# Designed miniproteins, single chains, part 32

Each design is a single chain, and the fold is of that chain. pLDDT is the mean over its residues in the fold that is shown.

## One batch from the design tools (miniprotein)

Design m1096
Fold by ESMFold2-Fast:
Structure m1096 (fold): chain A 149 residues (1-149)
Amino acid sequence: MSPLERRLIEELLNSPVVQATLDSTPIGPEILEILRRAAAGEDISPAIRRLAEKLGLSPEVIETVVRLGAFGAAALPLLLGKEEVTRGDVLEESLDLIAEALERLGRLALAEQVRRLREEVRELKKEGKLTDEVIEEVLARLREILATP
């Protein structure tokens, strides 16, 4: 976990919008525990996997949530109203949360890069082109953005 990723998780924990969302959902306490453990540098992958499995998500969607870590977990409440949750849905909501957290940290140039990445995901999803290879490329580009000092 990079120093920037830790600060982004701390920003999610301190976000009034995120707190209001977690307070309004049955899974809110479990997500809050996952975010606190992630901020402490703990391995949250098993906890995310168990939660996503309880929600009846497909194996491919579960793996996408786990790979997005704390941001994937924080996106789950926003997806509970959908009849079918896709990998594209998880990516779009997670990237939006990351971009908003970057903006609140004054990291405007990185926030703009993440918003462009989210728009590319949204367009590829509409075209049915969000393949496993494209998802790997999106996750690699996100890691490069978050590795920037």
Scores: mean pLDDT 86

Design m1097
Fold by ESMFold2-Fast:
Structure m1097 (fold): chain A 80 residues (1-80)
Amino acid sequence: MESDPRLVAFLEEYRRDREAALASPFAIELKNRLGLSDAELEALLDELSRLPVVPSLEELVDARLDEEVAVLEEAVLSVT
């Protein structure tokens, strides 16, 4: 699958300077689009940094809307 180059670049920034990356406009976009808290976003980014292939932003949004949401494990938790 093709990785989202914006998300890949953001993860590299997060790896270099975690706090600056979390304060970036892209981090705000991710929180808003995925409906995550600050803590959930940080957990998601830590999980993505461990994956051999980074999913696209569209795949993350789709996974968040899926009732199963298990694809991204603990980082994309939903309670109905």
Scores: mean pLDDT 66

Design m1098
Fold by ESMFold2-Fast:
Structure m1098 (fold): chain A 55 residues (1-55)
Amino acid sequence: SSALEKLIETYREQLKKFEELIKENENGDPRTVAALKTAARNTRELIKSAEEILK
């Protein structure tokens, strides 16, 4: 339980960083933005899956 809660916290922090990088790079290289958006999407799915296990 505690380890999974810590993992979810880590994922939420990482997601926030990806969202900030997307905003900062919005007018930059579209390949970089696409990669960051994919990473953010994958992180959201990991959070959802982990939260479903924790319930």
Scores: mean pLDDT 86

Design m1099
Fold by ESMFold2-Fast:
Structure m1099 (fold): chain A 58 residues (1-58)
Amino acid sequence: TPQQRARDRLLQQNERSYDDLRRALEEMQRRRSPRLRILVLRIMADSTRLVIERMRES
């Protein structure tokens, strides 16, 4: 259905965004970036992960 296709695309997009955010976090931790910047990216990654989990449960 169109709803299933839209959900699958959004899920894939969110999974890619989460992976990108995790890579950025790893890079910032490796470079010992300021903890506040790391915290902001962590919040963004956690928010994206929550969306992914909610979509998978639905």
Scores: mean pLDDT 80

Design m1100
Fold by ESMFold2-Fast:
Structure m1100 (fold): chain A 97 residues (1-97)
Amino acid sequence: MEAERVREELERLEEEMIREGVEEKEQALRLMEWLEMPQEKIEEFEEAYENKDFVKILELKIEIQLRLAERTGTAPPEAVIEEQLAAVKKKLEEMLK
């Protein structure tokens, strides 16, 4: 099935990253490319690492995970995803303050 095929592709990508011993930052960048995220998002992620903006790094990592879940067919309906994203952003703001 389509969802199984996408999961197999993701598993292969993860195995390649493990085999190459890439750092967490590089793993996230490769996942963003595999998900075909906009170049602006990739640049934003790289800037967040340079600036040590841990909140922005976490936000982008969560976005990556939500997009992965959508592609693998495990994501909740889009409306619920938006609510979860808003809740996560609020939680991150609380942790900073």
Scores: mean pLDDT 70

Design m1101
Fold by ESMFold2-Fast:
Structure m1101 (fold): chain A 100 residues (1-100)
Amino acid sequence: SEKLKELLEFVEKKLEEMEEIAKKTREGQISEEEAVKKMKEIMEEVIKELEKNGEYDLARFLRTALEVAEKEKDPEKQMEAIMHALLAVKDKIEKKIKEL
């Protein structure tokens, strides 16, 4: 479960990056469109890291969440959906660690 702890640390770091993007968007430093683009890039990085570590079900969950988010036309709701999906993956990894 050392691998799961390292994966959790990675996901937590990516959530911090998303929170910074959300903050910059609220402060008017970047557009909502640019924020969605950056958050999608972070999601692709997380998906790749999950797949690299054999967490295929979690990777599929995030790919599905991105597909659902792309159907949303409101950028604020897209950002919320993306952040909630990554938070759900963090919770799932924490539960896997606790079950060991």
Scores: mean pLDDT 87

Design m1102
Fold by ESMFold2-Fast:
Structure m1102 (fold): chain A 105 residues (1-105)
Amino acid sequence: MSKKGQELLEVVKELLSKIPGVKAELKGNTLTLTNLGDSVGGGVLAETAEILSKVPGLKVEVEGDTVTVTVLPDAGKLITEEDIEKVKKELEKLQKLAEALLKAR
């Protein structure tokens, strides 16, 4: 896996692990995100899948309550520091929104 691809998956795991009801597991070049039955978690995973699907070199698969993100071996080299920063910023905004929605319930 590319170094930038690994850094990106680690950033996504760290930010999403802070959201209640979301489980994040990183294994090799694959990040698995699971919604533990909260509708806010479901919305977070859907938005995360959309954000990450825009990054070159990532394969994003949505299956029920699970989002799987894989760094492609060759295309993963196209991931830049700018891509990581953009994803981090969008996920931080999403985390704050999720926290606000959970407090409003």
Scores: mean pLDDT 78

Design m1103
Fold by ESMFold2-Fast:
Structure m1103 (fold): chain A 81 residues (1-81)
Amino acid sequence: MEVVFVVIRAGKVSKEEAEERRKETVEKYEKEEGKLAAVGILSEDEEVNEAMREAMSKEVHKLLVESGKEPEFVEEEEIIG
C-alpha cells in the first residue's frame, strides 16, 4: 500500500476552508491515484495551521502503523480564497 504526504501552501483561509480542502485532497489521491494520503495545509493563520498539524499528525500515525512503509513526499501549491 503506497502512502503519500501532501503539503498544500495556501494564503489566508478559514479553518473550515482548510479542512474541506484537506479532505478533498485525501479523496482525490485515493480515487485518482489509489494511494493513501496524509494532507497538511500551511496558511497565514496560525490557528488554522495548529488545527491542520494536529489532524495531519493523527492521520500520518494511522497510515504509518497501517502500512509499515516509508511514505513518499509531494508538495503542492494552491491559493484558496
Scores: mean pLDDT 69

Design m1104
Fold by ESMFold2-Fast:
Structure m1104 (fold): chain A 80 residues (1-80)
Amino acid sequence: SNADKIRQLRIEFERHLRAVEEKVRKKATEKGLSEDEIRNIEFDLLKKARELYQKLLNGEITPEEAFAELEKYADELVKK
Protein backbone atom coordinates (compact mmCIF):
# COMPACT_ATOMS: atom_id res chain seq x y z
CA SER A 1 0.00 0.00 0.00
CA ASN A 2 0.98 3.67 -0.30
CA ALA A 3 1.04 3.94 3.52
CA ASP A 4 3.52 1.02 3.75
CA LYS A 5 5.78 2.65 1.13
CA ILE A 6 5.71 5.98 3.03
CA ARG A 7 6.52 4.17 6.32
CA GLN A 8 9.50 2.38 4.70
CA LEU A 9 10.81 5.61 3.14
CA ARG A 10 10.51 7.43 6.51
CA ILE A 11 12.43 4.71 8.38
CA GLU A 12 15.20 4.57 5.74
CA PHE A 13 15.45 8.37 5.55
CA GLU A 14 15.57 8.72 9.36
CA ARG A 15 18.36 6.09 9.59
CA HIS A 16 20.40 7.86 6.91
CA LEU A 17 19.81 11.29 8.48
CA ARG A 18 21.03 10.04 11.89
CA ALA A 19 24.22 8.64 10.31
CA VAL A 20 24.87 11.93 8.47
CA GLU A 21 24.20 14.02 11.62
CA GLU A 22 26.69 11.86 13.56
CA LYS A 23 29.40 12.27 10.86
CA VAL A 24 28.79 16.05 10.73
CA ARG A 25 29.08 16.48 14.52
CA LYS A 26 32.28 14.38 14.56
CA LYS A 27 33.91 16.37 11.72
CA ALA A 28 32.82 19.75 13.15
CA THR A 29 34.22 18.79 16.58
CA GLU A 30 37.52 17.62 15.00
CA LYS A 31 37.74 21.03 13.23
CA GLY A 32 37.36 22.77 16.60
CA LEU A 33 34.08 24.50 15.76
CA SER A 34 32.17 26.15 18.62
CA GLU A 35 28.91 24.70 19.93
CA ASP A 36 27.05 27.66 18.32
CA GLU A 37 28.66 26.89 14.94
CA ILE A 38 27.78 23.17 15.32
CA ARG A 39 24.17 24.08 16.21
CA ASN A 40 23.89 26.28 13.08
CA ILE A 41 25.26 23.45 10.92
CA GLU A 42 22.79 20.97 12.49
CA PHE A 43 19.89 23.42 11.91
CA ASP A 44 20.84 23.89 8.23
CA LEU A 45 21.21 20.12 7.78
CA LEU A 46 17.77 19.44 9.31
CA LYS A 47 16.20 22.13 7.07
CA LYS A 48 17.77 20.50 3.97
CA ALA A 49 16.66 17.04 5.18
CA ARG A 50 13.05 18.29 5.48
CA GLU A 51 13.16 19.68 1.92
CA LEU A 52 14.60 16.42 0.54
CA TYR A 53 12.06 14.29 2.44
CA GLN A 54 9.18 16.31 0.92
CA LYS A 55 10.66 15.84 -2.59
CA LEU A 56 11.01 12.11 -1.87
CA LEU A 57 7.36 11.84 -0.75
CA ASN A 58 6.25 13.76 -3.89
CA GLY A 59 8.21 11.36 -6.13
CA GLU A 60 10.45 14.20 -7.40
CA ILE A 61 13.67 12.35 -6.45
CA THR A 62 14.73 8.77 -5.66
CA PRO A 63 15.93 7.65 -2.19
CA GLU A 64 19.47 7.27 -3.63
CA GLU A 65 19.38 10.85 -4.97
CA ALA A 66 17.99 12.18 -1.66
CA PHE A 67 20.71 10.42 0.38
CA ALA A 68 23.49 11.57 -1.99
CA GLU A 69 22.28 15.20 -1.90
CA LEU A 70 22.02 15.16 1.92
CA GLU A 71 25.60 13.82 2.24
CA LYS A 72 26.91 16.38 -0.28
CA TYR A 73 25.15 19.23 1.56
CA ALA A 74 26.51 18.00 4.92
CA ASP A 75 30.07 17.91 3.50
CA GLU A 76 29.68 21.49 2.19
CA LEU A 77 28.42 22.70 5.60
CA VAL A 78 31.54 21.42 7.44
CA LYS A 79 33.91 23.04 4.88
CA LYS A 80 32.99 26.56 6.19
Scores: mean pLDDT 85

Design m1105
Fold by ESMFold2-Fast:
Structure m1105 (fold): chain A 93 residues (1-93)
Amino acid sequence: MEPLRYRVHSFSLTLRLVHDGRVVAEVRLHMREGDPPQEVEARGRSPDGIEARLRLRARWEDGQILVDIDVSSDDPDRFTLEVPEASVEAEPL
């Protein structure tokens, strides 16, 4: 499939950290074109006591939305990153 080029006007993103089917941390971000850089963070703990932090940073750069996702834990392999919801408002270039 050839890559289509779009101008993104806004996006919404929900991210979840999941351990053994349980949501440990959730962040949600909404950003529009021209918004300043945004950062959201959530912390949680699994039922067995393992702590985790989910950080989401979004910014506009060179006409694109750049999203940085950081997961911090003493045992990161115990967690799955899920994207339960994402929506984008865009027009073709």
Scores: mean pLDDT 77

Design m1106
Fold by ESMFold2-Fast:
Structure m1106 (fold): chain A 74 residues (1-74)
Amino acid sequence: MPSVEEVGKKILERLEEAKVSEEVLKKVRETIENSIKNKESIDELFKRLGEVIKEIEDLEEQQIVLGIVSEVYE
């Protein structure tokens, strides 16, 4: 089973390749770092990321982030 750190790294690398805004990248990175610090499960990380995704104002960017996160979760 991949670690929260490995899953987080994969998400960040894919978001960077997709050229997601620095603001969204920062929010996702901070969310991942907080999940690692709190020793949260992968399920808890994805719950937190779902809240971040809802706050993305750009609809196209929101769909890109949602797609990447969903693919990594499955």
Scores: mean pLDDT 82

Design m1107
Fold by ESMFold2-Fast:
Structure m1107 (fold): chain A 68 residues (1-68)
Amino acid sequence: MDAQMTQQARDVAQKQLDAGLAAAREGGPAEGRRSIQRLQRATEAGKATGPAMGEVFQQALDEAQAAL
């Protein structure tokens, strides 16, 4: 598969993780949960697009849940 697609998937997942953690810090536990929910939906959409995309988003989701 194209290296560009894998790099794009990682960049998108990382941005969503960073944004989620920032939202949790600013808004507290309720915003943290909403952030996790948004990342979870992105993970499901990623899985539907392809296994490589789904794996990248799943890792970001696992990291976010562990951090919150």
Scores: mean pLDDT 70

Design m1108
Fold by ESMFold2-Fast:
Structure m1108 (fold): chain A 66 residues (1-66)
Amino acid sequence: MEELAKVITEAVLEHVEDATRATAASLRAMGYLLEGDVEEAIRAAVELIEDPEAAEAVRERALEAL
């Protein structure tokens, strides 16, 4: 869980150019992780990444961090 939370937070901050949206997405993803909804946490992080290659790389890293 610690590694997954790190991957999600870093990926959103790195790839989402709007700091307000990046912060909101990170908080939403962390909320899902606290509820045990890993799938929704990954979706919340990845859906705001505009670059499809970056989005897929983040999804793979998040799944590996499970």
Scores: mean pLDDT 74

Design m1109
Fold by ESMFold2-Fast:
Structure m1109 (fold): chain A 73 residues (1-73)
Amino acid sequence: EEAEKLIEEARKHIEAYRRDGNPEHAQKADELAEELFKLGKREEAMEIFSEVVDLVLPDAVDRAIEKEKERLK
């Protein structure tokens, strides 16, 4: 029951991130996946982590490029 609620909440945050791109939703999904991992739901936690990475990685790459430009002035 507890793990099921965490999974459902994480999925809702992932869906919200898909709609608005707000990084807070990605952060909340990641936090919920970490709680699932602590509860021993490792497979479910890894699935959520993977989905968050797939959604956030393009944005993270853009931010890394911007930081690299600043570094290389």
Scores: mean pLDDT 74

Design m1110
Fold by ESMFold2-Fast:
Structure m1110 (fold): chain A 107 residues (1-107)
Amino acid sequence: SMLEERLRELEREVARLARELGLTEAEADAAAAELPKLVIPYIEERLLSEGELRSLVVSLAIMRELASPEARRLAEETLELLKEKHGLTTEDLIRILEEAIEKYKAG
């Protein structure tokens, strides 16, 4: 439960930063509808680089916070597939989001 609470805190923080950069709910919805279609084949075949995997985790976290419930479902299913295929734990997701936030704050 503590790890899940920490993950939710970080998902809210990356979504807040994305909104500060001008990302709208409509843009998050559009991305949540299209990104899974583009990335699922690469996840299935394990073709994502480490950087692409980290960027995808951040994007899915933003979509899970900002997208409509319908679009959010597809982002959640994509994250579960990513976790399964790449062996990501909740602790791995926390680390990826913390590193992304630190990188943003560093410039």
Scores: mean pLDDT 84

Design m1111
Fold by ESMFold2-Fast:
Formats: sequence, structure tokens, C-alpha cells
Structure m1111 (fold): chain A 60 residues (1-60)
Amino acid sequence: SPEEIERLKKRVEQLDKEIEAIKEKYGDSPEAQFEIDVLEGIKDIVNYEIKRLEEELKKA
């Protein structure tokens, strides 16, 4: 649904904000890089789901 896609897009925005906050607080430390890598992985999964749902809407 369009509402579900909107919720997922807001989640991506929140993940971007979290990544930015980690970079500002911890810089380029190894601990920061690990946490950023995890969040980027989650972001990739969410973006994949958004594309899948957008494609389903186009087929309807």
C-alpha cells in the first residue's frame, strides 16, 4: 500500500539520521564503522522492500 511505502521511507530517513549522528559523535573509529555498516545493511534491506512494493503498485 502507499501508506506502507511511506512508513518504510520514513524508516530509511531515520536510519540516515542515526548514521549521521554516529559519524558526528564517534568520527571514524572502528566501533563507529561497525555500527554504521550494520545500519547500512538494514537500510539496504528496507530499500529493497520499498522497490518491491513500488513495483507491485505499478502492476496493479
Scores: mean pLDDT 84

Design m1112
Fold by ESMFold2-Fast:
Structure m1112 (fold): chain A 56 residues (1-56)
Amino acid sequence: DEAALKRLQDAYVKAGALTPEEAQAYRDEVLEAMKKYNIPADTAGLDATAAELEAA
């Protein structure tokens, strides 16, 4: 799940939608929220979105 989030944020940075700092902060916030509220991660959707951004 952490790897999928990192991949997605890295793809957004490459697309110019986020800075590396914004991507890191967003990932940290999502991981903290998931840990605090025990939210299951849907990594398949994250990986698919990252792959499409990487292929664009």
Scores: mean pLDDT 65

Design m1113
Fold by ESMFold2-Fast:
Structure m1113 (fold): chain A 80 residues (1-80)
Amino acid sequence: SAREKLLELLDSYDIDPEAKARLKEVLTDPNATLQEIADEVLRLLQANGITLTPEEIEKLRNAKSLDEIIEIVKKALDKS
């Protein structure tokens, strides 16, 4: 699933287990919106020193699917 793809992508990073658990909880919550997922992903990336451009932040917050979020995250990680 797209949720599993995003988790797998983030698993490649040395992320604090507590922060990772929080993101996983949001990703697996059936009531979580794309906006909530995007906000949690943005928070996690920034907390790990990954700099997003204003355009990338805007795209992430306006993403229409998890696949769009994954593509934005991949591009941000590729530049870091």
Scores: mean pLDDT 75

Design m1114
Fold by ESMFold2-Fast:
Structure m1114 (fold): chain A 113 residues (1-113)
Amino acid sequence: DRVREAIELLRQALDYAKLALGLVAVARDASDELVSLLSKASQLTRRAGELSKDTEEYNKASGLLDQAAALVRDAAASSDPEAEELIKKAAGLLSEAIGLLERLLKREEEALS
């Protein structure tokens, strides 16, 4: 059913987002992997949102993941002091997205109960 499919997609999105958070400190050395993980998390979040009656928070979470991916790409192309600031901003957005994804997952699990 739609709720179970949304839960599975959110769990996968959260797993990819948490993997990305673990790599964000070394973003310059792992930028392609980070962007790939963030893109997968964002796509899965959007798919989960399509199954939900309330898409706004899902769109916010996927937007934060897309912004984090853009900052990681910019950091890879930037000088050391600018890259460090961009990585810090990407980590902040990613942490916010993870918090939102965890809240969305809990809401969907409660709806299944």
Scores: mean pLDDT 85

Design m1115
Fold by ESMFold2-Fast:
Structure m1115 (fold): chain A 109 residues (1-109)
Amino acid sequence: HMEEVKAELEKRRNEAFKQFLKALEDHYEKLGFSPLEISIRVTAWAMRLAGGELPTEDEIKEFSELKAYDILRLFLEIARINLEMARLDGDEEKVERYEKQIELIEKAL
């Protein structure tokens, strides 16, 4: 049933979001940010992702230059799940957007 497929994708996306936020916390801690600065930055990313925003090409490049490949792999996983959901919804605009995002992230890895 289609609803069961969507429920499974939503569970996978929520798990990927949790792993992503944890990886971001570790990343910013390694860069020497304070706990408050980390909290602000991680919260901003959580809000953007919850709003359906994807990382920009510049943000992908920055993570790649810092060798934050764990974060890039989690972006890739989230983008692939979003693509599957967009295909099930028949949302051609979101499909094209997520396909382009996947290509950009794969080039950065």
Scores: mean pLDDT 84

Design m1116
Fold by ESMFold2-Fast:
Structure m1116 (fold): chain A 72 residues (1-72)
Amino acid sequence: MVIATIRLSRPVEVNGITVDGEAVLLSDGTARLQRVGSDEFVEVPIDALDPIQLTADALIAIGDEIEPTLLK
């Protein structure tokens, strides 16, 4: 089951692989990530990712998903 889809704000290196685009977090504790320069997905444990970067990107995604902010 998908927990969340997080759009990475910048490329992230995980286990020697550079990934960017969208990270799909799964309820089994894994994440699917796109490899830079490829449409291939890699599956990694969520705890192998940088938790600080994931938190920042998740907060951005939540803000976008809830509603646009009123600007004026």
Scores: mean pLDDT 61

Design m1117
Fold by ESMFold2-Fast:
Structure m1117 (fold): chain A 100 residues (1-100)
Amino acid sequence: MSIEEKAIELLEELVKELEELIKKKDFEGAIEKLRETIERLKKLAEESKDEKIKAFLEIQVLHLEKVIEFFKTASQEEAEELLKLFKETVEKMIKEIKKL
C-alpha cells in the first residue's frame, strides 16, 4: 500500500470513528483519536520521499490540531456540524489524491 493509500485509509477511519464518538458525546475519546491520527500522519510524513506528499500530510496534521482545539470547547450541535464539514472536506481530498 502506498503512503497516499495509507493516508486515505487513516482519514476515512478517523471520520467513521469520530462520527460514532460524537454520537456518544465522548469528546475525550474524539480528541484521543485525533491525537492518534496526528501521530500516525506524522510518521507517514517522515517515511515519505515525495516532498509534495510530505507537505500534504503536514497540512493535514495542522488541520487536525485545530479540530482538537475546537472540540475542547464545542457544544454537541457545533461538534456535529464540524464533523459534517470535515466529512465533506475529506471526501474532496480523497478525490483530488486519486487524480494524482
Scores: mean pLDDT 80

Design m1118
Fold by ESMFold2-Fast:
Structure m1118 (fold): chain A 64 residues (1-64)
Amino acid sequence: SAQNSGLLLFRRTFAELRAAQPDAPLEELIAASAARVAEHERRYPEVYARARQTGKDLFDPATA
């Protein structure tokens, strides 16, 4: 996904790595996907701050 959210980037990266390395252990693919998300958040912290704020607002029953 082109979405700048950690979960969507994780899922996309995991799917790409799984397709490229179908015999790799699941835990290695998860670790590599998490590392990609961490690197992306380090490069674009504002995007992740905005995503967290949006998530907070969506889950606040007082503003829903």
Scores: mean pLDDT 67

Design m1119
Fold by ESMFold2-Fast:
Formats: structure tokens, sequence, C-alpha cells
Structure m1119 (fold): chain A 69 residues (1-69)
């Protein structure tokens, strides 16, 4: 969905900003909020249990982190 792609882009921006600024505690907190929003959106759009949606959201965030050097 467009909303999911927007959240992924926000996650990418936060990861890049965190690497550039070195403010890791702030970056981790902001990342956690976005992952939570992504999990809620996956739960709402797919009907999967929230726990499964949280796992998928975490895996998607980790993929983005791994793609950013």
Amino acid sequence: SMELEALKEQIREIVLKTQKTGKYLVGVAELGVLVGKMAQLIHKETGLPLEEAQKIATEEALKIIKEIE
C-alpha cells in the first residue's frame, strides 16, 4: 500500500539521519514508533494477528537497515 511505502521511506530517513548525527538513542526511539505504526497498518490491512504483524514489520525494518551501509 502507499501508506506502507511511506512508512518504509520514513524508516530509511531515520536510519540515515541517525548514522549521520550519531544520536542513536533518539534514532532507536523514532524507529520504534515507525515500526509500531507499520505493524498496526499490516494488522489492519491483512487481518493477521498483531503479533505476526509486529514480526513482519520488524523484518521489513531490518531489511531497510541492512540495505543502508
Scores: mean pLDDT 84

Design m1120
Fold by ESMFold2-Fast:
Structure m1120 (fold): chain A 79 residues (1-79)
Amino acid sequence: MKEDIENILEQIKKAAEEKDYDTVFEYLGKLEKYFDKFTAKDFVELGEILKKASTISEYSAVFLTTAEFFYRLAGEYKE
């Protein structure tokens, strides 16, 4: 279970670095079924990946807004 979340986060990070945004969005969809099991750390990690993608992507506004959403969730789930 934790391994599945870590593997999906690694795939999103790699796809973002390769500018494969279709794969980024596909794996974000796969993560939704695990959100009940996310820790604050997982939300922060996802936010950092998307924030970094926002600096190098034509989808910068979308990625930045999505990163801010996950940082907010991390603040709510910090316990």
Scores: mean pLDDT 72

Design m1121
Fold by ESMFold2-Fast:
Structure m1121 (fold): chain A 75 residues (1-75)
Amino acid sequence: APVHLTPLEARILMALLNEGVASVPELAERLGVSQSTVSRHLNNLEKRGLVERIPGKGYRAAPVDVIAEKLEALY
């Protein structure tokens, strides 16, 4: 089954697709949520291969084709 996104995880992913790379504090400010909330959802997205950690810079979205495959994949 494809991975399911919470509304906040979808917003995080869209923000990263628009920005390229964003830090946890930047995402927290843009989305109006705490840094701990953003970090928790980013860890979930990273485990699912939807985002990548960039050391010292923050996170970026996976390539759009990889995201599409993971979200739309049929068995």
Scores: mean pLDDT 78

Design m1122
Fold by ESMFold2-Fast:
Structure m1122 (fold): chain A 90 residues (1-90)
Amino acid sequence: MYIPEIDLAALDTLSPEEQLALLEERLEQIEEMVENDDPEAGRHLSDLLAALEYLLGRARAAGDEATVARLEALIDRAVELADEYIRKHS
């Protein structure tokens, strides 16, 4: 499966709904990679977490509590997935 790098500058041109949909789709792709023991999963998880934290900082600065809550939920899912990945490879 090909997962392109997340372009943070391009992400800023999207609506919050489009940003969240893109990142949720990316998380689902990475979940499949972790289940298949794909060695690239860790890299894509790191990139996804960086993008989520970037948008979380922006949403917090804007006072957008609804987007903050949704991004925090995605970060929680990504962190749980990272813990699973580490457990499988430790």
Scores: mean pLDDT 79

Design m1123
Fold by ESMFold2-Fast:
Structure m1123 (fold): chain A 70 residues (1-70)
Amino acid sequence: SLEEEIEKLKKEYEELSKRATELAGHYNQLVAAGASPEEIREAALELADVTLQLMNTYMKIRELEKELEK
């Protein structure tokens, strides 16, 4: 059902949100420790990728919720 799809996406959003927080913490630790530019760049790219996934998942939830209200 549409409601089951929304529930699944909300679960995915929660998991991605946790990952984004972990990656942000990792990125900040690398910067603070003076890690190599390559390591900092890779961490930044991983964080950016997960952030994009969060945005896409949020947009999907919003669209499905809009359909459910009809």
Scores: mean pLDDT 88

Design m1124
Fold by ESMFold2-Fast:
Structure m1124 (fold): chain A 70 residues (1-70)
Amino acid sequence: SKEQLEEFKKQMKELLEEAKKLSETKPKEEFEEYIEYKIKLLEDILPNLSPEQQKVAKETIEKLKELKKE
């Protein structure tokens, strides 16, 4: 539903905001571990998501990978 998609988008936005905060406060090695763990969690849930939620999750994974490069 639209409501479930909007809630999922909010959760993904909050995840990215938390990850950005941690990129500034955690040691690089611990931050990379955290990002890899979150990417794996998102990849593991992908088959159980709607096609629209899968698109949002894939975009979030891409943004998390970009944060890891900074």
Scores: mean pLDDT 84

Design m1125
Fold by ESMFold2-Fast:
Parts: sequence; structure tokens; C-alpha cells
Structure m1125 (fold): chain A 90 residues (1-90)
Amino acid sequence: MQSGSAQVTAPRAGTEITVKVVDGTTDVEVTVYDEQGRRLAKKVLKKGDVLKVTAPRAGRYTVVATPVGPGWATIEATAGDQSSTTTASG
């Protein structure tokens, strides 16, 4: 089982971080961490689901996707004009 991670940079406090499951065959547990490693959000997402999190400060945010079962899921994380994708597989 292989978790995927994507990083986005929030240019200022109040930036909306959007995590979308763009495709996949399994549900994925998504966790969003701030630059200090503090957890901001954690949710199990299905294909087509979107998780929105407001950045409390400017900085780098890490999105970790862990597959809930065998299969794969691709997520896209966006913050401002920055986008990053990763695929998790189990």
C-alpha cells in the first residue's frame, strides 16, 4: 500500500485549499497538515468528492492521501493559482 502526498503553498492567511478526488477505484483518507505538521483536516473521500480547508496562515501545506482498500485514487490539491496531483495505491 502506497500513500500519496501533494504540497501546495498558501500565499496568505484565508487562502482556500481544495482537495478533489479526480479519479480512482477506492475511497481515500485525506489528511491536510500545516508547515509545522499540525493536522487541519482529515476525511474519507469518494471519487468526485471535494474537501475545502481554509489556511490559517501563509505557508506550505501537505496533503496526504491513504487508500482505504485495494486499488488507487488520484487527488488534486489547489491553493490560489497552485495545483498539485498525487496518486495513492493499495
Scores: mean pLDDT 84

Design m1126
Fold by ESMFold2-Fast:
Structure m1126 (fold): chain A 87 residues (1-87)
Amino acid sequence: SISSTTVQLISKAVNESTTLPAGKKELLVSAIISVMNEKKSEVLSSADVSAIAKVVGVSEETVKRVEKRYQELEIEDGVESIKRAVS
């Protein structure tokens, strides 16, 4: 199963990288988490991006923007975890 940390980071990525209505943001988060959980991978293929975009009713560019922001947040979370461990 996808971790609670991953769910929180995806939610944050959607909130920070999109201006969608709350209901569409929730649906986008759920669709991304569902795909990641089913394939046991946090890496989205072009086919995954296309499927998520169609189901949610957003552009593939919107999904890719969320993916990029999630990757940035994942790096930030890793760096902060290291800083906390050595501080």
Scores: mean pLDDT 81

Design m1127
Fold by ESMFold2-Fast:
Structure m1127 (fold): chain A 69 residues (1-69)
Amino acid sequence: AIDYSSLSEIQQLAAQVLERLDAKDLEGALETLEKMREILKTKDSEEDKQLLEATEKMLEAVREEIERR
């Protein structure tokens, strides 16, 4: 069964990532993405796996921007 509570939490974290990126807070965005990744890693549904892949790609992009500084 899908945990709608966990999906709601992930949506809130995704919104926080966007707010941090808009504020140019790359470190804050990275921390929020890591939290999303850890939650999604504990899930084994197909939808959670797809969202985990998207989260990992965004996390990689944010890390690259930090390293370019």
Scores: mean pLDDT 77

Design m1128
Fold by ESMFold2-Fast:
Structure m1128 (fold): chain A 71 residues (1-71)
Amino acid sequence: SADERAAAAGQHQAAALTGVAMSAEAARKTGRYGAEGNGKEALEAARAGVPGASDDQAGRVATAAYVAYTS
């Protein structure tokens, strides 16, 4: 259902945001903090954290997490 998909998307976004935050902290420590790096790391975190998601779903979640994190 739509409600079940919304709940799953929320879980995927939470996992991606956690991954982005951890990756951003690592990037800051190395002086490599930047939009491109955070976006790529968010996508990788989404793929690794939620391997059952389609590439399109992982991409949308990673994009939303990246936008939320960098806003």
Scores: mean pLDDT 56

Design m1129
Fold by ESMFold2-Fast:
Structure m1129 (fold): chain A 83 residues (1-83)
Amino acid sequence: SDLKEAEEVAKRAIETAERGKKVAEELGNREAAKKMEGLRQAAIDALEMAKRSPATKIYKEVLKRILEEAERLLEQLEAEKEA
């Protein structure tokens, strides 16, 4: 179902954002840490909208974009940690 997929994507987005926030904090990158916290909150909010709205499919796509952004930022932060 669209809702089950939205829940699975949201869980991954939240976990990715939490991990990315920790990496950003280790690097002293406060702007990236704030952005990761924002992505975490956006995923929580989008999941609540998916549960409460007839537009569940739209919020599922929003959650996928949030996950993609969190994953991209995490990759960048992990690359910085190698330096």
Scores: mean pLDDT 88

Design m1130
Fold by ESMFold2-Fast:
Structure m1130 (fold): chain A 81 residues (1-81)
Amino acid sequence: SDLEKALEYAEEGKIEEAIEHISRYLERQGLPETARQLREGLLRQIERHKDKMTKEDWQNLIKSTVKLLERVDERRRRREE
């Protein structure tokens, strides 16, 4: 899945690729505007804080985002089943 690939890329330190897969996941959930805002927002934050945040800080942020999205998706599916 896109979220699993996002987590894998984050663990490899490929933060921009991880963000792209999170964006794709949101687009597939019918949230293309949210996907665009998240991608552009996170890329801006990376550029803004590139001198202050370590690779591990970015990895942890992306991993937390993926886990949050997985939890939201699981709750949504369980409610609709």
Scores: mean pLDDT 76

